# Designed miniproteins, single chains, continued (4): the designs that were tried, part 49

Each design is a single chain, and the fold is of that chain. pLDDT is the mean over its residues in the fold that is shown.

## One batch from the design tools (miniprotein)

Design m13789
Fold by ESMFold2-Fast:
Structure m13789 (fold): chain A 58 residues (1-58)
Amino acid sequence: MELYEVVKDYEAKSENELSLKKGDIVEVIEEIGDHYVVGKNLKTGEVGIVPKEVLKKI
């Protein structure tokens, strides 16, 4: 299981993206190119697209 910590708040720009708060934990399901992943926010249970730049591997 690939777990990442959200290092800064991110507000979703489309329906397919996740809104994230600093300190949230995201499970990475799939990588989409060089800049995005499909992730699950473990606090909310929501699945969507997340920018890699807001994530740090734990």
Scores: mean pLDDT 83

Design m13790
Fold by ESMFold2-Fast:
Structure m13790 (fold): chain A 60 residues (1-60)
Amino acid sequence: SLADSVAALLVAAGLPAEAARRAAETIAQNRDASVEELAEILVKAGLPAAQARQIAALIH
């Protein structure tokens, strides 16, 4: 699923599995979110701002 693919990407980026899954679920529920909004979700999950923006652009 999209959430599973996003969670795997976030684990590869350095998030713990639980944080990655939670962030992926939030993203899946906010599929119309902007890149900036997705980046904010990822920063809140524990990613550095620059990496969060790069990943947000990839999954948008």
Scores: mean pLDDT 84

Design m13791
Fold by ESMFold2-Fast:
Formats: structure tokens, sequence, C-alpha cells
Structure m13791 (fold): chain A 80 residues (1-80)
């Protein structure tokens, strides 16, 4: 849907401003969010947990994980 595409586009833009992330890590995180939004579009907690799982699998520092979750929370609330 147009809502999912707008959320992903804004999320990708925000992740591009995180210098600690490689392009491959950014792509994996974006793919995870897209999949979570498509499978559970109204479930913020499930979407957040899927992001956490992927970030842990990538071995990202906790500080970077918190930053990405904060970005997602802002985007989610803005699209309501």
Amino acid sequence: SGKIEKMIEEFEKELSNIPELSEEEKKKIVETLREALEKAPDDFLKQSLELEKTMKELGLPKEVQFKIQGIFNRIYNKTK
C-alpha cells in the first residue's frame, strides 16, 4: 500500500544518516521492516520485535539499535 511505501522511503532516508551502518546492513534492516509491515501492518510491537531480531543477528551495538528503534517509532507515530 502507499502507506507502507512512504514509511519505508522515510525509514531508508533516516538510516542513510547513520554512519555506523554499512549499505548491506541498511538493506537488511529495511527488508525486515518491509516484511513486518506487510505481514502485520497494524502491529507496532511485532514490527519493533522483528527489527530488534534482525539488528541482534547483524551484531549491531546497542546504541545503534536504540537509534534505529527511535527512528521507527517517530515514523510510525507520524503516519497515524
Scores: mean pLDDT 85

Design m13792
Fold by ESMFold2-Fast:
Structure m13792 (fold): chain A 55 residues (1-55)
Amino acid sequence: SDAEAAARSAAAAEAAARAVGGDETGKQNYRDLGLAGKNAEEANLNGAGGVVRAA
């Protein structure tokens, strides 16, 4: 759904901002987490307690 897609994009943007706020190590970690962690974020948004507002 559009709401799920928007929430997923918002979570990914937040994760990216956290990862790239640091150094080169953070950028490498972001590449790994950005794709692998997306499945975990999706599970959180679907029912584990990851509530985000679609802007």
Scores: mean pLDDT 55

Design m13793
Fold by ESMFold2-Fast:
Structure m13793 (fold): chain A 66 residues (1-66)
Amino acid sequence: MLSREEIEERLRKAIEEGERLFEEGRYQEALMVYRLTAHEAEKLGFEEIAEEARRRAEEVEKKLAE
């Protein structure tokens, strides 16, 4: 069983991975990472992280809507 701190660390690292993919122009992959991170964070009660991941997913979706 992972501690709350270990889970939070993993979720934040997932956001960092999404950021890197976004910077590389890999928008579909960045979107997938952010969506999965938001879903997992919400399920586990990390509301702040879930909101951050959702916001970043919206930015990627705007890029893909072109």
Scores: mean pLDDT 85

Design m13795
Fold by ESMFold2-Fast:
Structure m13795 (fold): chain A 78 residues (1-78)
Amino acid sequence: SAAKEEAKKYYEKGKEYKEKGDKLFEEGKYEEAIDYYQKAIDAYEEALKLDPNFEEAKRNLIETSVNLLKAAVNLVFK
């Protein structure tokens, strides 16, 4: 369906933001990593609104949320 194709585009956008966040995290740029992780989460949430059974989007949403929390913890301690 058109909705599932649009969901896939949001999912791919979310992955790009997550990958950028991961790179920034590895560089110790935790504030910037958090910003990109938030953008990734928003994109995955839009994908799930369009296709609620999109398992890959659910998994990546959870993984990105965990990574955002890790970045936030590192901001407090480093």
Scores: mean pLDDT 90

Design m13796
Fold by ESMFold2-Fast:
Structure m13796 (fold): chain A 80 residues (1-80)
Amino acid sequence: SLTPEERELRKKLVEEMKKIADKTYNDYLEKQGLSKEEAAEYALGEVIKRLFDKARRLGLPSRVVREALKEIEKYIKEKL
């Protein structure tokens, strides 16, 4: 359903959001001693906030944002 241009945009968003997820997950897991499940929930929350803030600021298409979020949710769940 995404165009080639939208797929490239999604790929860049996913790459950026994975870095945010990894940093947040590791910070909560290692520095705050939370469980993997709790660290994953905080990572997802931070990604949702950052992704929608960026989407609003840059006027990103809703379908690209939704597909990027879906891929990031899978990525975070795979850490469990």
Scores: mean pLDDT 85

Design m13797
Fold by ESMFold2-Fast:
Structure m13797 (fold): chain A 66 residues (1-66)
Amino acid sequence: AAIEAERPAAVAGWRATHEKALEAAKSGDVRTANILAVAGMIQGAAAGLPDEEIRRWLAEVDKAIA
């Protein structure tokens, strides 16, 4: 399917943003983590990811900000 064929590239982009957000959160860079979290949420939604999957990722970033 056309949407399915495009999705792997979009998901890869979201995954890269997710990794950077977690790294920033773990390093205590809350500002960068928040910026990347917003960017990742937009990328995830655009990639067609379920809301539950995006929320789980946001929870992981939030937990890492401790």
Scores: mean pLDDT 74

Design m13798
Fold by ESMFold2-Fast:
Structure m13798 (fold): chain A 92 residues (1-92)
Amino acid sequence: KEEEAVKLAEIAAKNYAEARVLIEKAKLSKEGSEELLKKAYELLKKAEEYGKKAEKLLEETGSKEALEKMEEIAEKKEKEAEEKIEEIKKKA
């Protein structure tokens, strides 16, 4: 049950991170920026959907350990996204 919340949070974090990278690529691209933004917004929508499901399960379980794991996953994926964004900006 707690594992389910953590798994959904990981999916949400991955989708959010990927969306951030696509948004930054779109800012640097003259061609194809609209397609990149469309993909990014679809990923943000999925991230919100899975994030809400994870929060609901977390509320039902009341697990502090699950919350801590979800926070660690979010931080890790955010850092990975920031590193990719920096690489994109460096090459632009």
Scores: mean pLDDT 79

Design m13799
Fold by ESMFold2-Fast:
Structure m13799 (fold): chain A 73 residues (1-73)
Amino acid sequence: MKALEELSDEQQLLAVEFALKGKTPEEVRELMRRAGFSDELADKVAEAVRELQSLTPEQKEKLYEEIKKKLGI
């Protein structure tokens, strides 16, 4: 997943959380801009969410747990 791999571990966790909540890439861009993130970061996270839409719920959950483990949470 090219867009996901370009993100930090913390930003990857955020992208997977949005995907697990069923957010669309468009909703993610709006939410991140509203939260004060840059347009560039909002676009990268939204693109990662688009890539994650091809995964099953089980695959998303596994990825979420792997990223949390990397972050020590």
Scores: mean pLDDT 82

Design m13800
Fold by ESMFold2-Fast:
Structure m13800 (fold): chain A 63 residues (1-63)
Amino acid sequence: LEPTEEQLREAAREAGVSLETARRVAEVAREHADLSPLEQVELAAERAGVSRETAAIVLRVLL
């Protein structure tokens, strides 16, 4: 998944994080597309340093 900058800005705004953080969450999930959605959320949250809830919001907007 290759989100646009506009989609990343919207995801960042909805989740209450920086654009850089939203991009990191999206990149981690994209690199691990072979994992289940729950596992992608957990890994992205850990790597981006955000809560699972925040990572889930970002990915919901982008996916």
Scores: mean pLDDT 80

Design m13801
Fold by ESMFold2-Fast:
Structure m13801 (fold): chain A 73 residues (1-73)
Amino acid sequence: GRWDEAIAAYEKALELDPNDAEALGNLAYAMLMSGQSEEEAVSKLEEALKIDPYNVDADVPYAIYLLKRVLLG
């Protein structure tokens, strides 16, 4: 499906560059939208923020931002 294809594409990007913050943020969103593990999605988002906080704000949808705030609150 749509999200499964996105996940595969971002995982392949991360095989080439494991520190790609944009790919990590996008992977986290795709995982959440596909119904995969929220814990794994949040972990990918936190890793992306650790690498480049500004890129995550640009590329990561509001849904992941809300999930992160719930876990940090």
Scores: mean pLDDT 69

Design m13802
Fold by ESMFold2-Fast:
Structure m13802 (fold): chain A 93 residues (1-93)
Amino acid sequence: ELEELEKEAEEGDAEAATRLGIMYMSQGKLEEAIEWFEKAIELEETAEAYTALGEAYMAAGDYEKAIEAYEKALELDPNNVVAEKKLEETKKA
């Protein structure tokens, strides 16, 4: 539930912070989603958090920041096929 994710994210769980951001994105709350993805990255830099941040920037229309986020995801996990595909799609937009 949302309340449990908020508690876990506030207690320093980077995965919980990333999941919370994804929930806000699904509600169209892009600013809140970006804040939680940034918090997740501050707690622990993961390819998943950077990929999600890139998707949030794509939804917001900030293609340059989306490219930077996907490139960071690939630096952390060079075999991340999701980030690779998202980066290619973003460069064509």
Scores: mean pLDDT 82

Design m13803
Fold by ESMFold2-Fast:
Structure m13803 (fold): chain A 74 residues (1-74)
Amino acid sequence: MVEELVERAEELRKKGEEADKKGDYETAAKLYEEASQLYLRAAEMTPDPAERDALVAKAQELSAKAKALREKLA
């Protein structure tokens, strides 16, 4: 269900933020990537355009954060 995907994504996002604050950039990037994928999955299942757009925006934000952390690890 969409609600379960969003809840899971929020949980992973928060864990990613905790890892990022601790300097564990590899774990943070992975968690942000997983959360982004779940938000995109939820967006695909969401019939409301405004809610879908919000979920896509959250996914894009987390994908960008993951990319930035991956660049720091290079």
Scores: mean pLDDT 86

Design m13804
Fold by ESMFold2-Fast:
Structure m13804 (fold): chain A 80 residues (1-80)
Amino acid sequence: SLVDQIAAVLTDTSLSREQRLQQLARLVAQLVEAIRAGEADPDAVLARLRALLAQETDPEARALLEGVIRHLEAVRQELA
């Protein structure tokens, strides 16, 4: 799933910061498109991302996850 790909990018130690941000931006854009198309449940996606945040100990990965969650919450609010 796109959420699993986001988790993989966040834990991939071979990626530079710039590469990680680029891949996250692409995956988040795809996830937003899937939510807007009705192909992904925003509540289920947000629940999974919050579960990842709860188990994440790296401060940078936590900050990136919090940013993704805030963006998707805004998208969900617009669709309500």
Scores: mean pLDDT 83

Design m13805
Fold by ESMFold2-Fast:
Structure m13805 (fold): chain A 88 residues (1-88)
Amino acid sequence: SKKEELLKKFRERVEEARKKYGVTDPEILKILDEAFEKAEKSTDPVEFVKIVIEGANKILELSDDPKVKAFANEVVRLAIEAAKEMKK
């Protein structure tokens, strides 16, 4: 489905951002994966973004690394972009 293709592209772009910022911490990646699994079950694009923001905020509370902060911000930006496409 169109939604499945958009979610696959979202996860691919997040993986590209992870590699770009060099984020390898298993705890951070676990928080994001749990947030994405929860978000992807949502039928509302607004709820999808809120769940991803909650995950990003948990990461920002655990790490002061500027690269991790940049990665978390990029993940939120990518989620907003995916949600706009899901609304169409």
Scores: mean pLDDT 85

Design m13806
Fold by ESMFold2-Fast:
Structure m13806 (fold): chain A 69 residues (1-69)
Amino acid sequence: SDEERARIAEEYARKAIELEPEAAELVQKAGVALVLGRFDLAREYIERLREEGFERAAELLEKALKQVE
């Protein structure tokens, strides 16, 4: 459901920001993409997180993506 997808995306985005606060902007963008069902866009932001060295945030958002996809 859209509600469950939003809840999962928000939960994982919150945890990612707690672990890597400097990643907050990219995490928020990936989270919004997940909420909207824009899974390809979410993957682009997750890849950018990884390129910027935010591996923990990227891993959490990849877990969220797998749960909602």
Scores: mean pLDDT 86

Design m13807
Fold by ESMFold2-Fast:
Structure m13807 (fold): chain A 55 residues (1-55)
Amino acid sequence: SMEEIERVVEEGRERLRRIREEADRRKTPATVLAARQLREIGEMVDEILRIRREA
């Protein structure tokens, strides 16, 4: 449902924010931070596509 998709997006944004905050704290290299963010976005997209297929 659209409500489930909105929840996935909001939760994903919060996880991305935490990833960035932790990376700043730990002085994570930019390439590693980029890879982590891409993985998180990919998982978010996959979940949205799954919800769409079940509707």
Scores: mean pLDDT 84

Design m13808
Fold by ESMFold2-Fast:
Structure m13808 (fold): chain A 84 residues (1-84)
Amino acid sequence: MLAEEAAAAYRAGDLEKAAELEKRLVEEIKKLIEEGKEKEAYELLKRALEQARALGEELPLPEEVREEFLARVDAQLKELEEKL
């Protein structure tokens, strides 16, 4: 799954790939919401966010990259909740 690939990218130090995979996940999640599958969308997003956040805290990431990634993810989560 994309979330697991993002986690693997983090461990490999490929933060840009991890961010892009998260962006693709958010797009899939938005589609699920539009189709009325909010539960599946939320569960998918939650898994991806928890994986990314845990790794971001464990790995010594550049602050700018980490901040931008987390801000993007947080913004998407907020927008997802607004779709309720």
Scores: mean pLDDT 70

Design m13809
Fold by ESMFold2-Fast:
Parts: C-alpha cells; structure tokens; sequence
Structure m13809 (fold): chain A 69 residues (1-69)
C-alpha cells in the first residue's frame, strides 16, 4: 500500500540520518531527518517515526549550535 511504502521510506531516511549523525556529518543528518519528517507526515502510519525524527533532529541542531564559535 502507499501508506506502507511511505512508512518504509521514512524508516530508511531515519536510519540513514542516524548513521550520518554518528559519523559527525550533521548537515547530511539534518537533511535526512527533514526527509523522514516530510514522508512520515504524509501518512497516518508515520506518527512514531515523525516524533522520533523530530527528537533526533533537535539533537543534531544542538550539536551544530555547540560547534558555532
């Protein structure tokens, strides 16, 4: 189904975002979390992924802010 396909895609982006974050690539992590958020928002099955992606996106933003001068 379309909703299940979106759920799988959002999970893939979430996983890739976590990998980028672990490697210190905060810019790539931020972009991938934004993609996960957009896809998760577009399906009623995506609520948990949406909430998780928002939480981890906040952690990425805090790391970016910490590295600013």
Amino acid sequence: SDDLNKLVLAEIYLRQAKEAFEKGDYETALKLYDLAIEIAKSTPLGERIYEEALKFKDEVLKKIEEKRK
Scores: mean pLDDT 85

Design m13810
Fold by ESMFold2-Fast:
Formats: C-alpha cells, sequence, structure tokens
Structure m13810 (fold): chain A 62 residues (1-62)
C-alpha cells in the first residue's frame, strides 16, 4: 500500500542520515509523485530530482 511504501522509504531515508521529519516529508513527495504522475518519463524525472534533493539533504544534515 501507499502507507507501507511511505513507511519503508521514511526508514530508509532516516538510515541514510535524514532527520525523521524531513525523511517523512521526502517519502510523502516520492510516493505522491509515483502515484499521481501518469507519464513514465515525467515520473522518472521527478523521482530522480527528489532522490538528488534527499541525498543532498542527508549530506547537509550529517
Amino acid sequence: SAEELKRELTELLTAMGLPEEEAEAYAEKIVRAALEIEDPEERARTLQKLDEEALAAAEAAR
């Protein structure tokens, strides 16, 4: 389910060094993009951008 995926992503992002609140926010954005963007190419670009932002935030936080 979307809720399970969001939980799994939140756990992964916190393990990578993101604060829990930021990890949850990024997980929500990722799940929303995956569910709401119907075009596969636009979805892939949006997810790539979110992934890069999450990694940069993890580096900045730790």
Scores: mean pLDDT 80

Design m13811
Fold by ESMFold2-Fast:
Structure m13811 (fold): chain A 86 residues (1-86)
Amino acid sequence: DLAERARRLAEEVLRLVAEAARALAEGDEEKARELAERAEPLFREFMELLAALPDAATAAELRAAFRAGLAAIAAEFEALLAERGL
């Protein structure tokens, strides 16, 4: 099932991005870069799977869920930066 595989890839990408954001907030730029580099090929595969999905509604739902996940991570990161006066 392409949709199920895409969902699992999205979850893994969001996990790595969240870990990278936390590493940046902790001042560990090298760890953040490593995690981002690991997320890149998984994100590319996710995008390829979305393009291959036969059902446009399912693809739109997965895109919306992924975007919502990124927005949540960004909001948490912004809150951490605000604590540092950034």
Scores: mean pLDDT 85

Design m13812
Fold by ESMFold2-Fast:
Structure m13812 (fold): chain A 55 residues (1-55)
Amino acid sequence: MKRLTQEEIDELVELYKTDPEAGEKKVRELAKKYGITDPRLIEALIDWLRARAEE
């Protein structure tokens, strides 16, 4: 799958809960890997992770 898998998403949520800086860095690296260059989409994904981590 060219998009983030559920497993990758779950790992990102756990990483963000433990270390928010590492979580944001991982999101940016995955965005680069999948060719996501739009800063707005990257920031939206980070905001989504923050919301998920606070559940």
Scores: mean pLDDT 74

Design m13813
Fold by ESMFold2-Fast:
Structure m13813 (fold): chain A 60 residues (1-60)
Amino acid sequence: SEEERLAELARRYGLSVRQVRGLKRIVDELGEEVAVQFAMKECGLSEEEARELCRELRRL
């Protein structure tokens, strides 16, 4: 399910499920680049990590 995939991504990137769900909303509403910037600034991810996560969220 989508919930299980979000939980797996949260575990992989050291984030809460709430943070990952929030990033998916940003990807869907504002696009991948905005979500990457948010992930770096608010979640403390590197640019590479943020881009990989947001790419996977776009595929969900």
Scores: mean pLDDT 87

Design m13814
Fold by ESMFold2-Fast:
Structure m13814 (fold): chain A 79 residues (1-79)
Amino acid sequence: IEKGRKAFEAGDYVAAIKALTEEIQKLEEELKKDPNNKEVYRRLAEVYEFLARVSEAIGDEEAAQKFRDLAEKYRKKAE
């Protein structure tokens, strides 16, 4: 997530999306091994929240809303 955050702060939205997507793939593989890992759900929520912010910054409001909904879903699973 730090790699995606740094790219976003630098205004490199392509690099931010790539880094965040790679983190999601890694976290999804961790969930396949341990489906009850609440920390992984919390991290997925954080990554999707950043994707929503990147999508909003590039004017993709529909993608931003979908990523916010996914972040909320995973945040609830982390409880």
Scores: mean pLDDT 81

Design m13815
Fold by ESMFold2-Fast:
Structure m13815 (fold): chain A 62 residues (1-62)
Amino acid sequence: MVSEAVTLFGRALYLEGIVPGPSDLSSLEGMRERARWLAEHSKDPEARELAERAARLLEEYL
């Protein structure tokens, strides 16, 4: 499940044209906050949906 959350998060970043930095992947909390931000601010509807799903999955482990 965590691997699925990471995959969804990475796909959302890719669709928005964001190159992930070390800080984006350093912790589950950091990834969740970034995924929530993408869900609110992404212009691509697919990226928003992937980010929302990633945030929900990451919350399950926190």
Scores: mean pLDDT 73

Design m13816
Fold by ESMFold2-Fast:
Structure m13816 (fold): chain A 85 residues (1-85)
Amino acid sequence: MSPEEKAKELIEEAEKLMDEAVRALNAGDYPRARELIGEARKKIEEAQKLLDEMENPDPELRQRVVRLYMAAGILEAAASLLESL
């Protein structure tokens, strides 16, 4: 696969992990939610590294990475707050 295709695959994997993390939060499984968010972050970091190594990375893929970082931060904060209640 091209570096762009690899980055896209990693982004799609991270999006799936984030969906699973939301499901875990809804079930009250905060440790599982944090684990899934951590796994998603690893995929996001790998995708960002690939995009950073490209001369002209797809702006849409870059935007998806930014959204995933924001979502991961929000969900992590939510999991910590809900667990502290």
Scores: mean pLDDT 86

Design m13817
Fold by ESMFold2-Fast:
Structure m13817 (fold): chain A 62 residues (1-62)
Amino acid sequence: EREERLREALDGLARAMAELVNAYIDYKTAKDENQKEEWKKKMDEAAERFNRLSAEVDELLA
């Protein structure tokens, strides 16, 4: 159903946002250059997921 799909997309969006924030905190607090690179990659992945889910929400609300 549209309502179920919207709820799932919103839940996914909230999760992606939380992952982005957590990765950002880990990136800022990491002392090792190699660890910073890994967390930056995680941030990029979470941001990409956020953008995809945001577009899905926009489509479902149109």
Scores: mean pLDDT 82

Design m13818
Fold by ESMFold2-Fast:
Structure m13818 (fold): chain A 80 residues (1-80)
Amino acid sequence: SEEAEKLMEELKRLIEKLEEALKNKAPKEELEELIRELTRVMAKLNDLYPSLSEEQQKKAKELLEKAGEVVQKALAYIEE
């Protein structure tokens, strides 16, 4: 669906933003806000997941895995 494609594009953008924020040692508050936004978009994409085509599910899964990885990295950094 077009909605899923837009969510995947938004997720890619947020992943890049969080990776850049981590690289620049952004304040904890900024990192926490980006984690919240990422988690919200991930939840929306997960809700749509069962309704997606097989091709879209494959792309969504790869993005969700990458998003989860960067969120975990950010959480670990915040706890240090």
Scores: mean pLDDT 87

Design m13819
Fold by ESMFold2-Fast:
Structure m13819 (fold): chain A 58 residues (1-58)
Amino acid sequence: SVEEEYEERAKELDEKIAELKEKIAKEKDPEKQKELRKELLEAEIELGLLRIEYAVSK
Protein backbone atom coordinates (compact mmCIF):
# COMPACT_ATOMS: atom_id res chain seq x y z
CA SER A 1 0.00 0.00 0.00
CA VAL A 2 0.99 3.67 -0.37
CA GLU A 3 1.08 3.98 3.45
CA GLU A 4 3.41 0.96 3.83
CA GLU A 5 5.66 2.26 1.00
CA TYR A 6 5.77 5.69 2.67
CA GLU A 7 6.66 4.23 6.11
CA GLU A 8 9.39 2.00 4.65
CA ARG A 9 10.96 4.81 2.55
CA ALA A 10 10.72 7.33 5.41
CA LYS A 11 12.45 4.85 7.75
CA GLU A 12 15.23 4.21 5.21
CA LEU A 13 15.78 7.97 4.78
CA ASP A 14 15.77 8.56 8.58
CA GLU A 15 18.39 5.81 9.00
CA LYS A 16 20.50 7.24 6.14
CA ILE A 17 20.31 10.76 7.63
CA ALA A 18 21.39 9.42 11.06
CA GLU A 19 24.33 7.52 9.50
CA LEU A 20 25.43 10.57 7.48
CA LYS A 21 25.32 12.83 10.58
CA GLU A 22 27.49 10.30 12.45
CA LYS A 23 29.96 10.08 9.53
CA ILE A 24 30.20 13.89 9.32
CA ALA A 25 30.90 14.08 13.09
CA LYS A 26 33.75 11.52 12.74
CA GLU A 27 35.22 12.79 9.44
CA LYS A 28 38.43 14.88 9.64
CA ASP A 29 38.86 15.57 5.89
CA PRO A 30 37.13 18.86 4.87
CA GLU A 31 36.49 17.66 1.29
CA LYS A 32 34.88 14.42 2.49
CA GLN A 33 32.83 16.40 5.04
CA LYS A 34 31.58 18.61 2.17
CA GLU A 35 30.52 15.52 0.17
CA LEU A 36 28.77 14.00 3.22
CA ARG A 37 26.97 17.30 3.93
CA LYS A 38 25.74 17.36 0.32
CA GLU A 39 24.43 13.78 0.68
CA LEU A 40 22.76 14.75 3.98
CA LEU A 41 21.03 17.76 2.37
CA GLU A 42 19.84 15.61 -0.57
CA ALA A 43 18.44 12.95 1.82
CA GLU A 44 16.68 15.62 3.94
CA ILE A 45 15.14 17.18 0.79
CA GLU A 46 13.98 13.73 -0.41
CA LEU A 47 12.36 13.02 2.99
CA GLY A 48 10.65 16.43 2.94
CA LEU A 49 9.26 15.86 -0.55
CA LEU A 50 8.11 12.34 0.42
CA ARG A 51 6.19 13.78 3.41
CA ILE A 52 4.52 16.41 1.19
CA GLU A 53 3.58 13.75 -1.42
CA TYR A 54 2.08 11.49 1.26
CA ALA A 55 0.06 14.37 2.81
CA VAL A 56 -1.38 15.30 -0.63
CA SER A 57 -2.19 11.65 -1.54
CA LYS A 58 -4.78 11.33 1.26
Scores: mean pLDDT 83

Design m13820
Fold by ESMFold2-Fast:
Structure m13820 (fold): chain A 126 residues (1-126)
Amino acid sequence: AMSLKEIVDKYIEKIEKSTDVEEIRKYLNQILTLLKVEFDFAIENKDEENLVYIAEVAVHTLKRLLEIVKKRKNPEIAKLFLDFAEEVIEMLERAVKHFGSPELERLLKEAREILDELKKVYEEAK
């Protein structure tokens, strides 16, 4: 079976190749649904190691989306990536609350820094 990171990377490649805002929205929603399902399963099973892995995949996704929007400078796409980043931060905040892990806290901090950069790109693309 493909890893979570491999599946997510395939969706990101589809986002990079698409010029259609609604297709990009669809692929973002597929990534978000997959991350939420895996995240909820890890929380329920108290699997901190797997939760850290899911968080790393989520932050990796945010980094790749930031690179895409810096090249495209499209405000509609930037807004979709902002909304996605906010959902990821909510998931990571929940993870930190449940486990108090220093690694999860570091990943949450990194996600917040990427959100701030996405906000700047969105404002510049207007």
Scores: mean pLDDT 89

Design m13821
Fold by ESMFold2-Fast:
Structure m13821 (fold): chain A 65 residues (1-65)
Amino acid sequence: SSKAVALGLRAIAIGVEAGASVFLKYEGDTLYIKIEHEDKEKKEEMKKRIVEEAESLGFKAVIID
């Protein structure tokens, strides 16, 4: 869906702006997201932002460690 694509692009943008590597996988109605960053605190902040974006769009996003 267009909203799922928008969520994926926002997740990538958040990661790139913070100097992180972001990996995405679509499976049915769920977007799986993996974030890699050296700073654990920044990684947790990025996870929080992406979850908030997903909820605002009415989607389910799952963060994988």
Scores: mean pLDDT 76

Design m13822
Fold by ESMFold2-Fast:
Structure m13822 (fold): chain A 64 residues (1-64)
Amino acid sequence: SEEERQRGLERALDIVQRTLDQALARGEISPEEAQQRLEEARRQIEISADEYDTLTPRNEPRPE
């Protein structure tokens, strides 16, 4: 679960980075703005990943 969480976070960050890099290349976003957006996205993704991890145990039978 921890490894899957890390992989999911890395993939999500990679997508965000690529999107920001393309916007940067087009001159629509400054390098500093791209860094700020990346940091914000990272925080949001980490929070979302933590919330999602709580749903994983649904596959476990309830202990009596």
Scores: mean pLDDT 70

Design m13823
Fold by ESMFold2-Fast:
Structure m13823 (fold): chain A 63 residues (1-63)
Amino acid sequence: AREELVRRILELTDLSEEQARGLAEALLSDDPVVRKVAVAELKRLGVSDEQIEELLKLAEEAR
């Protein structure tokens, strides 16, 4: 689950493995503000709203 989330972020972005892992941790956070910041970063990187919804679903399944 968590590794799948990191893999998906790496496929969708030009981020390093360390940066993708940090973003995955933010999406898995219990803090809604941290999750919102992670979503904003994904949008800045050009990830589509549909792809972001898929990543959020993976994050929920990883909990």
Scores: mean pLDDT 81

Design m13824
Fold by ESMFold2-Fast:
Structure m13824 (fold): chain A 68 residues (1-68)
Amino acid sequence: SAAVRAEGDAAAAEARAAIAAGDLGARFGDEVTGEIAATLIAIGDNIETFLKTGEVLPLVKGPVIPPR
């Protein structure tokens, strides 16, 4: 539903904002934080695309969950 999509978008935006604010970078280091950020953003984008089109896109660096 549109509500579920908006909730997913909001969660992804919050993750992006926290990373941009440097909260994760300050605690966990910039390189690791960058990798985590890219993964979370890709997951959020995949959820949004699935809700819009019914299709799951591959993650930028490959699947976080192994394919069956």
Scores: mean pLDDT 58

Design m13825
Fold by ESMFold2-Fast:
Structure m13825 (fold): chain A 72 residues (1-72)
Amino acid sequence: GSEELGKKALEGAKKLLELGKKLYETGTPEDIERAKEYFKAAASDARLAKALGVYPEEAEKIEKEAKELLEK
């Protein structure tokens, strides 16, 4: 149901955010571009989890961090 979908979205967002950070740390132009794609996906998945009412405080924190990383 929606709760299960939201939990998967939140866990996906966490993993994408972590992978994006690792790619960004390499400093190569290609990895930075891929990291930004991962941050966009993380923000989207966190927003879905929040919309579905699944751990909304954690989801908001993940979305905010991903958005802040995209502005760099």
Scores: mean pLDDT 86

Design m13826
Fold by ESMFold2-Fast:
Structure m13826 (fold): chain A 62 residues (1-62)
Amino acid sequence: EEERKKLAKEVAKLYNVDEEKILEIVEKYERGEISLEEAAKELAKILDISVEKARAILEALL
């Protein structure tokens, strides 16, 4: 959990977004509310990056 928060904070800082938005997407996926593909698309949208890059970041946060 601590490593996840640290990584989420660094990603948030790098892409100039709220850490809470990143963690919300990860938590939705872990609760089974959205698929990995949907989580990657949501993350790609908030970070303004490709879905492929967002998926790699998401997998690192899991």
Scores: mean pLDDT 81

